# Designed miniproteins, single chains, continued (3), part 45

Each design is a single chain, and the fold is of that chain. pLDDT is the mean over its residues in the fold that is shown.

## One batch from the design tools (miniprotein)

Design m9537
Fold by ESMFold2-Fast:
Structure m9537 (fold): chain A 80 residues (1-80)
Amino acid sequence: MDIEERIKEVIERAKNAKTLQEVIDAMAEVTLLEIYVYELEKAGGISPEEFERLRKLIDEARKVVEDKYNEFLAKQAAER
């Protein structure tokens, strides 16, 4: 598995999320990928440059997921 490719897949799914459950699933996956990247860095499995690149990509994925989550929550609040 290419971690960068997996992160990009999560971003695409989050952008195309039609339900809150899909957003929550994407959020969980971003968290797991973040943990995995940190463990790889600790184990010396990736270079510092690759770690920074993957970290930045994870931060981008987290922002996309968080923006979508907040969008769904705001919509739910407006219906009350």
Scores: mean pLDDT 82

Design m9538
Fold by ESMFold2-Fast:
Structure m9538 (fold): chain A 68 residues (1-68)
Amino acid sequence: MTPVQKELLKEMEGKSDDEVIDLVLRYVREGKISPEEGARVLARYAESQGKSPDEISRLVRRLAERLR
């Protein structure tokens, strides 16, 4: 992961699902990461929190819907 992706991942700690999606959207809109990179960081965070594959898929889908 790039340094900016690691920074984003750290900012996600202790946040709700909605808060982490909003955080990723902010980073993408500010041009710090691409939408693809944002989805990868979100998936890695969810995996680290012990979320199931289905839960990870739902989070990535919500992010994608908010981006387009």
Scores: mean pLDDT 81

Design m9539
Fold by ESMFold2-Fast:
Structure m9539 (fold): chain A 98 residues (1-98)
Amino acid sequence: GLPEEERKKLAAQNRELHKKIEEIANDKSLSLEEKIEKFKELLEKLLGGEDAEKAAELTKYLIEKGVSFDDAAKMAYNAVLEGKRSVEELEEILKKEE
């Protein structure tokens, strides 16, 4: 398990990120591509460029499967944080919803 201070820091970071994802999702002036770009920029500051790009690709994949932007972005962020083989595990999650 993570130390209590690390857990509190990650919980606060996750709340802030989820709030920002919801703000992007609710911005009616942004196209879907612009929403994905803003999400990627947000993650670059937190995770670095490679993980941000991976999360953006997973978000696009989930949207193509019919997931909303906010749900897709949250799922992609959690998958990257957990260090999972993100595409295969997301396919298994999607198969369980059918």
Scores: mean pLDDT 73

Design m9540
Fold by ESMFold2-Fast:
Parts: sequence; structure tokens; C-alpha cells
Structure m9540 (fold): chain A 73 residues (1-73)
Amino acid sequence: IDREELARETRRRMLERGIPEELAELAAKLIAQGASDLEVLSALRAAGATFDQVLAAGEAIGEAIRRLRERYA
């Protein structure tokens, strides 16, 4: 999976779930840099994300990975 494409897809899905742009941008930057899912979620929490926003971000990452795998299968 292309990390830049994963970052863009994750950012889009986070915004669709109502996560603030600043948190979505942070997640996208970290994903593009090769951060793990746990590192991304920990960084969002440190940046002030609520529990519900962290959960939604995790779901967005999972959906993005699934979608890109289907595209390249």
C-alpha cells in the first residue's frame, strides 16, 4: 500500500466522521511518515482528541487499509 495514498484516504474518512481538520491532518502526516496505527492514535490523544475521536480515527484507518487492499488485489 502506498503510504501517501493511505494518508489521503484516512484523512478523507476522518473528516467524513466529523473529526476536526487539525487532527485529520496530523494523522495523515504521521501515516505518510510510516507511523504505526498505535503511534497515530497516541499522537491524536496527545493533541487533545476525545476518546470518541480516537475510536473514529482507528475505524477510518482500518477502512482506508481495507479499501486500498481491495483496489490493489
Scores: mean pLDDT 82

Design m9541
Fold by ESMFold2-Fast:
Structure m9541 (fold): chain A 84 residues (1-84)
Amino acid sequence: ATPEEKERIDKEVFVALGEIVAAVSLMDADRGASVEELKENIELLKKYRKEVLEKTKDYPEMQAEAKKIFDDAIKRLEERIKEL
């Protein structure tokens, strides 16, 4: 493996970990998490979103996918809070 291949793989792994964080946050909402827990999850997702977008800035397709995943998750959690 070359350093370039390792960097690409590291970024792919970072995106995948972000997807897991988003999925867990949505599962918490489905489980009946409190408004405060949902707000904490939104803040965590916003932090990861910034990090993932910065890490993937040179990979526009990967960045677009990551952006969509985090934006969708955040919107769903914000909508859940409004319904509680």
Scores: mean pLDDT 80

Design m9542
Fold by ESMFold2-Fast:
Structure m9542 (fold): chain A 67 residues (1-67)
Amino acid sequence: DMEAEIARLMAAGHSLAEAAVEYYERYHPSPAQVQQLLDLLRRAGASDEELARFREIVAQLDAARAA
């Protein structure tokens, strides 16, 4: 599941934001799952800046897939 995979990536040395980006790239989550991921990051203590950066990276990856 999403929470377990994020925890696994963090155990491997990734930051919370890095783990979230890796999860997005590997699993191509739905918009609802992206919202769940943002909620998880916020609960884990991610700053507004970190959340904004994650949203920006997701938008860039979505644009690249659409091209």
Scores: mean pLDDT 76

Design m9543
Fold by ESMFold2-Fast:
Structure m9543 (fold): chain A 77 residues (1-77)
Amino acid sequence: MGDEIGRLAEEVRREMADKGVEGIAEMMRQGVRADQQGDWVTAGGYIGAAMSYVMGLTGDERNEAMKAMSDAIRDAL
């Protein structure tokens, strides 16, 4: 039953809790790779979820997550 948005948010939170900023970085890597393969729906889902979660953070945690995302994108390209 349809709380796919809630499920994606919970998945991102779980990855963040388990792996810190590396969980967000991994979501970005998966999104970039999906985009490179032409899977735009999957790419949009991962990148959108990661960005939405990071934009909800504040202070040093946001800065660390933004840096990890940038590094992950660079490494995936």
Scores: mean pLDDT 70

Design m9544
Fold by ESMFold2-Fast:
Structure m9544 (fold): chain A 85 residues (1-85)
Amino acid sequence: SSERLRQLAKELEKISELPPEKHNISPETFRLMSRGLRAIAEGRIEEAAKLFREVVARLGGKTTLDDRELSDKLVTVAEHLVSSF
């Protein structure tokens, strides 16, 4: 639901504000993911996919996923990250 996506975005923003010692991922990476989740909640799937491609690239990864698959993957990754804090 859009409410769940917005909640995940808020939780990632809170994680980005924690001291660096509490996470090993750049605060900017969490902010990009948060922006992507908000874009999904607002129906902006292409923007969400673009933001997540930037996240994947920053982490040294590669992706062949389309915009829908990337948006779905962003939600899954965000849920796993939030559950780790």
Scores: mean pLDDT 81

Design m9545
Fold by ESMFold2-Fast:
Structure m9545 (fold): chain A 70 residues (1-70)
Amino acid sequence: NKSAARSGEAAARMGAAGDSAGAATGGYQPNKVAPTKEAAEAGLKAAEAGRAGDSAGAQEYGRMANIYGG
């Protein structure tokens, strides 16, 4: 839940920066590409960043969501 909230925050920040595509992908999107190793890795790293108190890491995982499709 906290990791999901963090990903949502990253998506919101990307939207505020004018990256609507990044904001959309930062939200939960259940598609074949999203459940790839990259998507799972980004979710895990977002949780680790949250545990370490790394807000910059959480922001980068919002960027990774934009890359889920490759």
Scores: mean pLDDT 53

Design m9546
Fold by ESMFold2-Fast:
Structure m9546 (fold): chain A 98 residues (1-98)
Amino acid sequence: MEEKVRQAVDGARSAMETYLKQAEEALKKVEEGKDVKAALEAAKAAEGGVQRMRDYYIDVASLASPEEQAQVIAEAEEALEKMKKIYKEAEEKAKELE
């Protein structure tokens, strides 16, 4: 992979990981029953962040080899699926607390 493309991919990956951690923290706050509405909104914002980074990640991957592109796309889709699962769990737990 071209060095500049690798750096862009690594940056997008780090950004997606940051949003996933934000969503996990929001889920924890919902589970603790603290600032539930604000935490749920934060989790939704983090999901939007992962969606934007996933799109950027796929765009950058278009500059890599077909094999590397497939792997990068798979990683981005997996991150989005994890985010949707976290948000759904947070939403369900918020309903249980109210």
Scores: mean pLDDT 76

Design m9547
Fold by ESMFold2-Fast:
Structure m9547 (fold): chain A 98 residues (1-98)
Amino acid sequence: MLTKEEIEKGVKLAEELTKSPNPLIQALAYRVLAFLYASLGKTEEAKKLMEKADEIARKAGRQEEVDRLVQRFMDRLAAGKPLEEALKEMVEEAEKLS
């Protein structure tokens, strides 16, 4: 289970990634932000972040890669991997697909 402190740190890291010139990384960053905001009970903000991620992924033609990489990120978290490490590994995988 993610602590509030870990979620807040993850939000800051994911917000930095939304500035990436790589559309795949940018879309993944918005998907992670949506998940973290939903985890904080901020459902309306999470929905808007998800819509932004979907728009970026669709325009880049990377919807399948986004869905796959987000699922792997979630699997890593479920396996007890720290949020920062799971996020780093997702970004590294995305860079290889750009």
Scores: mean pLDDT 86

Design m9548
Fold by ESMFold2-Fast:
Structure m9548 (fold): chain A 86 residues (1-86)
Amino acid sequence: MEGEAEKVIVKMQVFREEMRRELAALGFPQERIDEVHRLLSELTEYSKSLSTKEVENMIEEIRKAIPKGDELIEVVKRILEKVKQS
């Protein structure tokens, strides 16, 4: 149990950095990368109080608001899977 919070923080930092590099490689501007990070952080916080339908609606809005949203979501999923394995 000790060090569990530290492990989560490190994984989040690795996730942020990997996501930034992958999205930059796809041609996303820094402003859009920062917006995606903010939205994902908010979604994580909202998951504590939102219903499944509300979370689904937020994901749909993120996908619609961002050019190449489907490609972006695939990058995020790949990075999350990679972080889970490390």
Scores: mean pLDDT 62

Design m9549
Fold by ESMFold2-Fast:
Structure m9549 (fold): chain A 118 residues (1-118)
Amino acid sequence: APAPDVPFDELNPRQVREVLRAARDLLLADPTPVSEAELEAAVEEALAQNTQEAAARALAAAARYLIAQGVPLEVVLARLEALIEAEELVEKATEETREEVNEKLRELHARVEALAAA
């Protein structure tokens, strides 16, 4: 089942990474250069809809506009991959911090249980 639409301004790092991957997939499916007017229309639509799908389309349009300006597809793809990796690092750091906190809470609980059993 598709994930529910989440407002772009409320996305967590995982959801931002999903939007970036969707934009990359859209670009790979159709790398045709777009005009500035087409980019502006996609951005206005994304701001009006405030959804992950609209954000992915706007990012794909921005990537296509960079290609229209003479940026090679390989460079645009490398930039998208770097952004995906940055969001993955943020998500991983958050998950590792959460696990450390949970481990300390488990150790404290085990100590209290051991004292109650003595």
Scores: mean pLDDT 68

Design m9550
Fold by ESMFold2-Fast:
Structure m9550 (fold): chain A 72 residues (1-72)
Amino acid sequence: SMEEAAREAAERAARAGLAGDAEGARKYTQIGSEHGPEAGVTAGTAGAYAARLAGDEEAKRAAMEAMRQSGG
């Protein structure tokens, strides 16, 4: 379902953020946005928050940038 796909994108974005995977954080935020602007924001927020917990500023920026581009 769209809800399951959006949740999977957010979970993968968070996992990428925790791992310091900036490209993954960007990618899964973009995938989230394909399910709608709210899903994109949810995925990007999850990725950025996880990256912050891991101390990875690049992964945080990647998620935030993907959210901004998806919402424009």
Scores: mean pLDDT 81

Design m9551
Fold by ESMFold2-Fast:
Structure m9551 (fold): chain A 88 residues (1-88)
Amino acid sequence: GRNKKIVDMAMEELMRIHGMDRDDFDTMLGLLGRHFGVEDLMERLREAIDNGDVETAKEILTRLSTEHGLGFAGEMLRLLDRSEERVR
């Protein structure tokens, strides 16, 4: 559906910018989750991405950015907003 296209477009752009594939992205989330003590949030983020749940993904990314200072989360939020505009 529309929300899945938004998430997929944001993920494709994030991975393109950083030269990573989905396995690299998942590895990064696992490493950051362990380092910052947010493994549960990272797993919930992966689930939201896989299900195309834009609202849950944005909620988790906002928490990771504002409460934990994770720069990738702020970048991914901007890419989700851009993807929403393109899929209107």
Scores: mean pLDDT 86

Design m9552
Fold by ESMFold2-Fast:
Structure m9552 (fold): chain A 101 residues (1-101)
Amino acid sequence: LRERIVRALHTESLPLTDELLERIREELRKQGVPEERIDVIIANLRKMGSLPGILVIGGTVAMLEAFLQTHLGLAPEEARALAEEIYAMPEEEKMEFLSLL
């Protein structure tokens, strides 16, 4: 599984759909990000239309969950559980797990 995740992050992109952008907005709101900052972030992501997989790991849990569903074919609950597990790792362990640095 790890090798499949690492390959997908380096080779694939994540489409930034309106549904995903709404989930990202809610996650940022729960993290205490001010609404004006959230609006700027969402506007910039919408302009991009897609996010390279390598940048997904530095993003929100919602981004990683959507990426895992799209490129690994994981069920929603499986993708969410795995994304939350990876996101909960200390930054250094997360980078080692994904071989990103």
Scores: mean pLDDT 76

Design m9553
Fold by ESMFold2-Fast:
Structure m9553 (fold): chain A 87 residues (1-87)
Amino acid sequence: SISQFQQQIDQGIGYYRQGNYDQGRQLGRQGIVDLGQSLNVDPTVLVRNRSIFMDSFDRSTTFTDDQAVQQIRQTSQRVVDRMVQEG
C-alpha cells in the first residue's frame, strides 16, 4: 500500500541519516517493487520508475546529508504519483 511504502521510505531515510547507506538504498528499492506489485502496475512502468529512483539515490551520495534526504523524498513522491496514475 501507499502507507507501507511511505513507512519504508521514512525507514530508508533513517538508515541513510545513520550512515547505513546500503540498507537505506535496498529498502527504498524494495519499497518501489512492493508498491508496484500491490498496485499491479505495468512491468515497464515499474522498471522505469525503479531506475529513476536508483539513479537519483546514487547521485545523492555526492550531496550533503540534507540535500540527499530532500532529493530522496522528492524522487520517492514522484515515483508514487506516477505509479498510482499509471497502475
Scores: mean pLDDT 72

Design m9554
Fold by ESMFold2-Fast:
Structure m9554 (fold): chain A 100 residues (1-100)
Amino acid sequence: SDATFDSLFEQMESKLKELEELIKQAKKAIEEGDLEKAKELIEKADKLIAEIEELMQQAKSVLTPQRWDRFRALSRRAVLLEAELTLLRMKLYVIQQEKA
């Protein structure tokens, strides 16, 4: 139903905003040399990605042509945030190897 789709979309938008804030905090933690905090924030971000993916699968089950543009916009935002998180994980890994 439209109400189910709207609820799923509001939840996805809320979690994407939380993910953006965690990524921002993780970047700052890496820049400040707080690698333990960066790791914790990245782990929290990974959990949010899993929750967003579950909501996206639920949204696909009620997807119609009229809802496609909004779904596509949120999907694109999720993909870009996942790419940023991947780069942060790689950066953290390199810094940890250089300190070993």
Scores: mean pLDDT 86

Design m9555
Fold by ESMFold2-Fast:
Structure m9555 (fold): chain A 82 residues (1-82)
Amino acid sequence: MKKAVVLEGPAPVTVEHDEETGETVIGAPPEVEVTEGDGAKIERGPAHAPDTITVPAEAREAALKAAETVNEKGEKATIEIK
């Protein structure tokens, strides 16, 4: 899955929309496993800090849906990026 980001974990993730770039930024705490794919910019935090995932504007709805799946169900979710 090179055009996708996968989130897995019971901890809540945050979703923030950047109005200047149109990008969506996802904050994943260390309890959430983030699997990197193409099309997203991922900045890994230190061992106890959140990772930051930036997805393009076209992936905003996928990012929101994935965050909802992780936060409400504690289930694995995939953000598809083209």
Scores: mean pLDDT 71

Design m9556
Fold by ESMFold2-Fast:
Order: C-alpha cells, then structure tokens, then sequence
Structure m9556 (fold): chain A 63 residues (1-63)
C-alpha cells in the first residue's frame, strides 16, 4: 500500500468539477505507474492549498 500526493495547478480558481477531473487523472496516472487496475487506486482527500492549487492524496493498493 502506497500513499501518493499529486499537486494539481489551474490557470484560475479551481471549480469542484476541475478538482474532480484532476483527481480522475491522478488515479489513472498512478494506476499506470504502479501497474495496477483502477479499482486498486482510491482518492482519499482533495485539499485546496490556494485558489489555483490543490493536493490530491491517493492510496494505491497492490495485490
């Protein structure tokens, strides 16, 4: 089990929809990085660090 933090940056104030999309992209990238299916990758937290930045905390479970 791995915990990864992914920083997301936006050109303006991030909407909830933009944060959700960034979280989906982070899940896919981490699934590919670890060679696991998407069901093994879970977004546990999305935290705004500024209006234009957020940290997405993702848990990756290996078989």
Amino acid sequence: MEIEEVEARFQGPATDEQLALAAEIAKKELAEKYGVPLENVEVVEIRRTSPTTAVITVRVTKP
Scores: mean pLDDT 81

Design m9557
Fold by ESMFold2-Fast:
Structure m9557 (fold): chain A 77 residues (1-77)
Amino acid sequence: LGRRKLEAMEQALREARREDPSLKDAYVRVSDRVRPGMSIEDLTADDLSVETDDPRATPEQIERADRRVREAVAQAL
């Protein structure tokens, strides 16, 4: 991810955590498609998902955060 994509991802994740405290420990997971040697700048929104180990987070909350992060990364180009 380029600088703009990284900033967009971080901002979207912060907004998701702000809206839902159960997502405070949420993180972005990179897909299994990513191979050794791939540049971070070559990652797309489809290579990223939001995950959390907090049992209080519902699937719906996680999906909302994931959608927000993916949209932000896609828009940042």
Scores: mean pLDDT 72

Design m9558
Fold by ESMFold2-Fast:
Structure m9558 (fold): chain A 70 residues (1-70)
Amino acid sequence: MDPEELKVYELIYKAMSILGSAGLVTEGMKLVQPVLDAIEAGEPLSTVQKLAEEALEKAEKLAEEVKKKK
């Protein structure tokens, strides 16, 4: 596997891990779905990486919201 492709999967797993630790597994799956769809569609790696970074950012925001409500 290309090292740049591996970085995309690392971002996806990090987003799922963050939301999983916050109890938001279903929301994590929803946030990473556009990244997986882009990979399946054969989108350029730069586009897939951008979507993965956006998913991670949204995951971090949702985890912080849950943390603040407790």
Scores: mean pLDDT 78

Design m9559
Fold by ESMFold2-Fast:
Structure m9559 (fold): chain A 65 residues (1-65)
Amino acid sequence: SMAAHEETVERIRKLAEEAGLEVLGVRDGEITLGYREDSIEREAAAGMMQLLASVAGLRLRVVKL
């Protein structure tokens, strides 16, 4: 449902902010995140965000800026 998607997007936004990732866009069931530098924290957060997105039927795209 849209409500479940909105809750998942909000959760991913919070995780991205904590891990130093930028939310570039949310469109058509896809969340696009950007990063500039690699870190262990980012890798762990990306894995968790990917799992959350998958369970909610959303796509997660991660791009290096």
Scores: mean pLDDT 77

Design m9560
Fold by ESMFold2-Fast:
Structure m9560 (fold): chain A 61 residues (1-61)
Amino acid sequence: AKAMTPEDLEAARRTIQEALSDGLSPEAAIQRGLLTIRELKGDISPEHLEAVRALLAEVEA
């Protein structure tokens, strides 16, 4: 898998923020963030999941 760009991270963070604002659970927000990464990069790796989890923690802080 290719490394995530700052643009990929920004798009995923935005998706997570919107999901949480819509009242979705943290688990659902993670799934939506991963879907955003899949659309941008074509596939998802374990590194992408870890990055999305970190973004969720940052958004909740």
Scores: mean pLDDT 78

Design m9561
Fold by ESMFold2-Fast:
Structure m9561 (fold): chain A 57 residues (1-57)
Amino acid sequence: TPLERGIAIEQDVADSMLTMLKWVKVPEDDLKAFRDRLNREVERKIEELRRRHLVRS
């Protein structure tokens, strides 16, 4: 479904960003903080996708 595809894309994007941060050698504390914020942002986007689907579909 479009929802499943959207979720998969958001997860893939998040994984790519984390890989890039490791490549540029961001400090561990900053990496952890960024990972937590990235996970929150991904959850927010997934929630938005679900809300849009729930509201009318």
Scores: mean pLDDT 73

Design m9562
Fold by ESMFold2-Fast:
Structure m9562 (fold): chain A 99 residues (1-99)
Amino acid sequence: FEEARRLLERAEELLARAEAEPDPERARALLREAGRALREALALIASELLQYHKIKEDAEGVKPLEKPLTEEEKEELEELERRAEELLRRGRALAARLA
């Protein structure tokens, strides 16, 4: 999940810069960049979750040769999803302030 984690870190960095930016036009540009990184991270997280649940529920017997996600991997995905939700909430709050 390192790619999703890096994208969330990038989004958080860009969002923090946007929140500290006194020029509203520059703040909006940074917010748009943060939103792009956040959407990419969310897409990766959703893809991992969808693949896991689909394999788990496949009644036709499509079973992975390797074990499904470990408890640690599930917890990591849940943490990444929670972080993404927090960044989305902060981004929406900033967007409202810039309107």
Scores: mean pLDDT 74

Design m9563
Fold by ESMFold2-Fast:
Structure m9563 (fold): chain A 63 residues (1-63)
Amino acid sequence: DLELLKQILSNPIDLSNTELDQASFKAKATYSSLDMRRNLSEEHAKILAEKFGFTIVPGIYVP
């Protein structure tokens, strides 16, 4: 789970089209498409934590 999160956070743009919690993803997209792309790694971490049920630990989410 944490290893998957590391991979996703290292390549958030490629995962922007994944079906990770589509509802939350669409809600965020409504705020700002540009800001969303810039903060995809953060949003992906939140979605993954909800989807897979694990916590973001220090050093994994902070590049």
Scores: mean pLDDT 45

Design m9564
Fold by ESMFold2-Fast:
Structure m9564 (fold): chain A 75 residues (1-75)
Amino acid sequence: SEVDKKIQEVRKEIANILIEIDKLHEETDKWVKENYKKDPDATLAKLQETLDRIQKLIDEYNAKVAELKKLEAER
């Protein structure tokens, strides 16, 4: 059904958001380890930027989970 197709699409979007959060965490951890001793101020700024980006992704995740719950109720 059209609803089942939309459910599959939203589930893929949720999975992609989680992958993006994990990748962002790993890339930031590597950057911090390479730069912390050289530039602590830039490192703190990078961590703040990453936390803001992760929060935005969490907000998107929550919105997609709410959409999925609504679609599941339409089955």
Scores: mean pLDDT 87

Design m9565
Fold by ESMFold2-Fast:
Structure m9565 (fold): chain A 85 residues (1-85)
Amino acid sequence: KEERIRAELEALVAANLPEAEKHKDDLELHRELVLEMLRQAIRIMAEAGMSEAELRELVAEVEASVTSPETREVVREAVDEVVAA
């Protein structure tokens, strides 16, 4: 199951990151595409049966690796939304 989830996340990144990079000069669109990709990744993880603890690990990893408060807020909000559903 974990390997399947990782493969889906890798496919999501491969499909969406190049498109986000195409719009890097459009800062607002680039940011929105990256944040939406993160929301979709969290949704895929939750729908595949990942635990709340595993989703929280993603939030902690993002907080450790990114300096953008907006990215951290979106990941946190998306986790809270998915867990509440």
Scores: mean pLDDT 64

Design m9566
Fold by ESMFold2-Fast:
Structure m9566 (fold): chain A 90 residues (1-90)
Amino acid sequence: EIQKKIDELADKLKELADTLENQAREMVAQSAREAVRDIGRAAELAKVNPEEGDKLMEEALRRHRDSVEQAKTLIELAKKLKEIADKLKS
């Protein structure tokens, strides 16, 4: 009975970890698509106004770096949840 509840908890933690990993991947993918779009716009703007184009490019790259860092945090949390789940099933 207790072992069944522990196994169910471990399975729930693994499901949560998988959800966080998927959210992290989706976040990075969406951020990359947005960055490519914004960088493209910045490049076009740079042809007529290099200063504003550079600024928009830096902002786009900064937003993408922030998203990647947030995604790394979610992945590390997911790893810890999987480690806890594995220990519970041990």
Scores: mean pLDDT 88

Design m9567
Fold by ESMFold2-Fast:
Structure m9567 (fold): chain A 87 residues (1-87)
Amino acid sequence: SAARARFQEALARLVERLKQAGREDKLSSVASALTGAMLRAIAALIDGKPEEIEVETERLRRVAAEASGDEALAEELATAARDFILS
């Protein structure tokens, strides 16, 4: 899946950036936000309310941006996560 590959690449780039910057302490925040997005996706799919996924993917974007200082990478990760979840 192209969405899965894009998600894996974006996540790997974020992890590498955090490691290079000595910000490995921020990985838990990103992991927490990602877990929230996945749980919301499951609930939204069961309820037929995919719009609820947007709340958690936007939270993931903000957490990733704050951790990395890279808005473009954070947006790419959030978009890739959303596309992967909905695939």
Scores: mean pLDDT 79

Design m9568
Fold by ESMFold2-Fast:
Structure m9568 (fold): chain A 76 residues (1-76)
Amino acid sequence: MSISTPDSVTQDSRRRSLDFYRTSTQDQIQQYVDQGYQIGNQFVDYLDQGNIQQATQIMNDNLYLFHLRYIYRQDQ
């Protein structure tokens, strides 16, 4: 089974991440960044196992955390 993420969903996820970053405290952002690292490690583990389906699912389910991690790292 293939999982598709349309551009509109990706844009919406990014907007949610930016809005969360804008309205959240530094502590809340840090907690989500830490969660993003853990999810990122699991994503890499699935890729290393060749389990692309599970890797894609984890990314799509946590897309806003991936965007938050990127934003936070650029801001630091």
Scores: mean pLDDT 62

Design m9569
Fold by ESMFold2-Fast:
Structure m9569 (fold): chain A 97 residues (1-97)
Amino acid sequence: MDERLIVLMVGLKRGAPLAVIAERIGVSPATVSRTLKRLGKERVLQLGAYAYVQQVKKAIEELKKAGIEIPPLAPDPATAASLAEIEALAAEYEAAL
């Protein structure tokens, strides 16, 4: 799992400045800019979404195997909407493989 790609994807989707995204990730703005220039914005969004969905699926599978009741991943509407967009981006990435 690449947590930095997930944070970058969410920040880009919300239109956050690169400096704010870099601070949240704990890297320089130049590092974020180089990643976007190397991969492209659309590819970063797809990779971050795919990584997030894979991490969530594995966590859910392990919890189910342990017999643990799974709490809601997002109690608020904004987070739920973001999760739906992430799932759509992950599906787009899988279709492009």
Scores: mean pLDDT 70

Design m9570
Fold by ESMFold2-Fast:
Structure m9570 (fold): chain A 69 residues (1-69)
Amino acid sequence: SLDDIEQQLLDQVAQIAQTQDIDTAWKQTNQLILQTMAQLESQGVPSDRITGVAIRAIGEMVDIELQRR
């Protein structure tokens, strides 16, 4: 389901942020978001919902970066 894919993406972003330096974490997070967007597009998910998933994943990475300061 879309919720499962979103949760998996958020979990992967958190793992990347815990194991990589911040610059590498952003690069890997961006690549993962693009892969997830392509997957959701191939499944026929509407663009507004795909955009919502991407925004939430970016927000998670921003929150993690801010908490590390």
Scores: mean pLDDT 85

Design m9571
Fold by ESMFold2-Fast:
Parts: sequence; C-alpha cells; structure tokens
Structure m9571 (fold): chain A 96 residues (1-96)
Amino acid sequence: MVHTGFAGRTVMDAARQAALSGSPMNILIMPSDSTDQGLRQVRDSMRLLGQMRPLGITISLSSSVSDDTIDRARQIAQQARDDYGIDAIVRRTHMD
C-alpha cells in the first residue's frame, strides 16, 4: 500500500532537477493508489510541469489496474499534450 501523494512529490523532484540542469527530461509517474484521487494527483502534477515544459512524461500503472483506470490516465496524458505540449504516455508495468 502506497500513498497517492507519492507521485506528486517524485514528479516535482524530477522537474526541479531538470530545471537546474537545463536539460530535456522524461518523468516517470507511478501512482501507488490508482483511484480517482491518485489520478487527480497525476493531473495536478501535469499542470505544474506544464510551466517547466518537460519533453516527456510516462504514467506507469500496475498491470492489475482496471481498463477504466488506464483510459482515464490516457485522457490525462492527452490533455497534457494538448494543453501544455508535453509528450505524455501511459504504460502498464509488470513488476518482476
């Protein structure tokens, strides 16, 4: 069990590091809780990152999440691309 706030903190740390380096970045977001609250945290992170103009973001979700959760994450990624020019994608991740 992992908290929804984890994704936001990780994303902001990555954004800060990229801003300091002046380099293109790819950010991995792993919502530990794939509920509506977790997806809202991801959406808010995308909005903040839009100000920093990252080149790419990957939303990584557990293979155990529902297709509805994947579709909602995909919609957030599409909105980030359209509104902020962020190349955001969604992946299902299998943990070894």
Scores: mean pLDDT 62

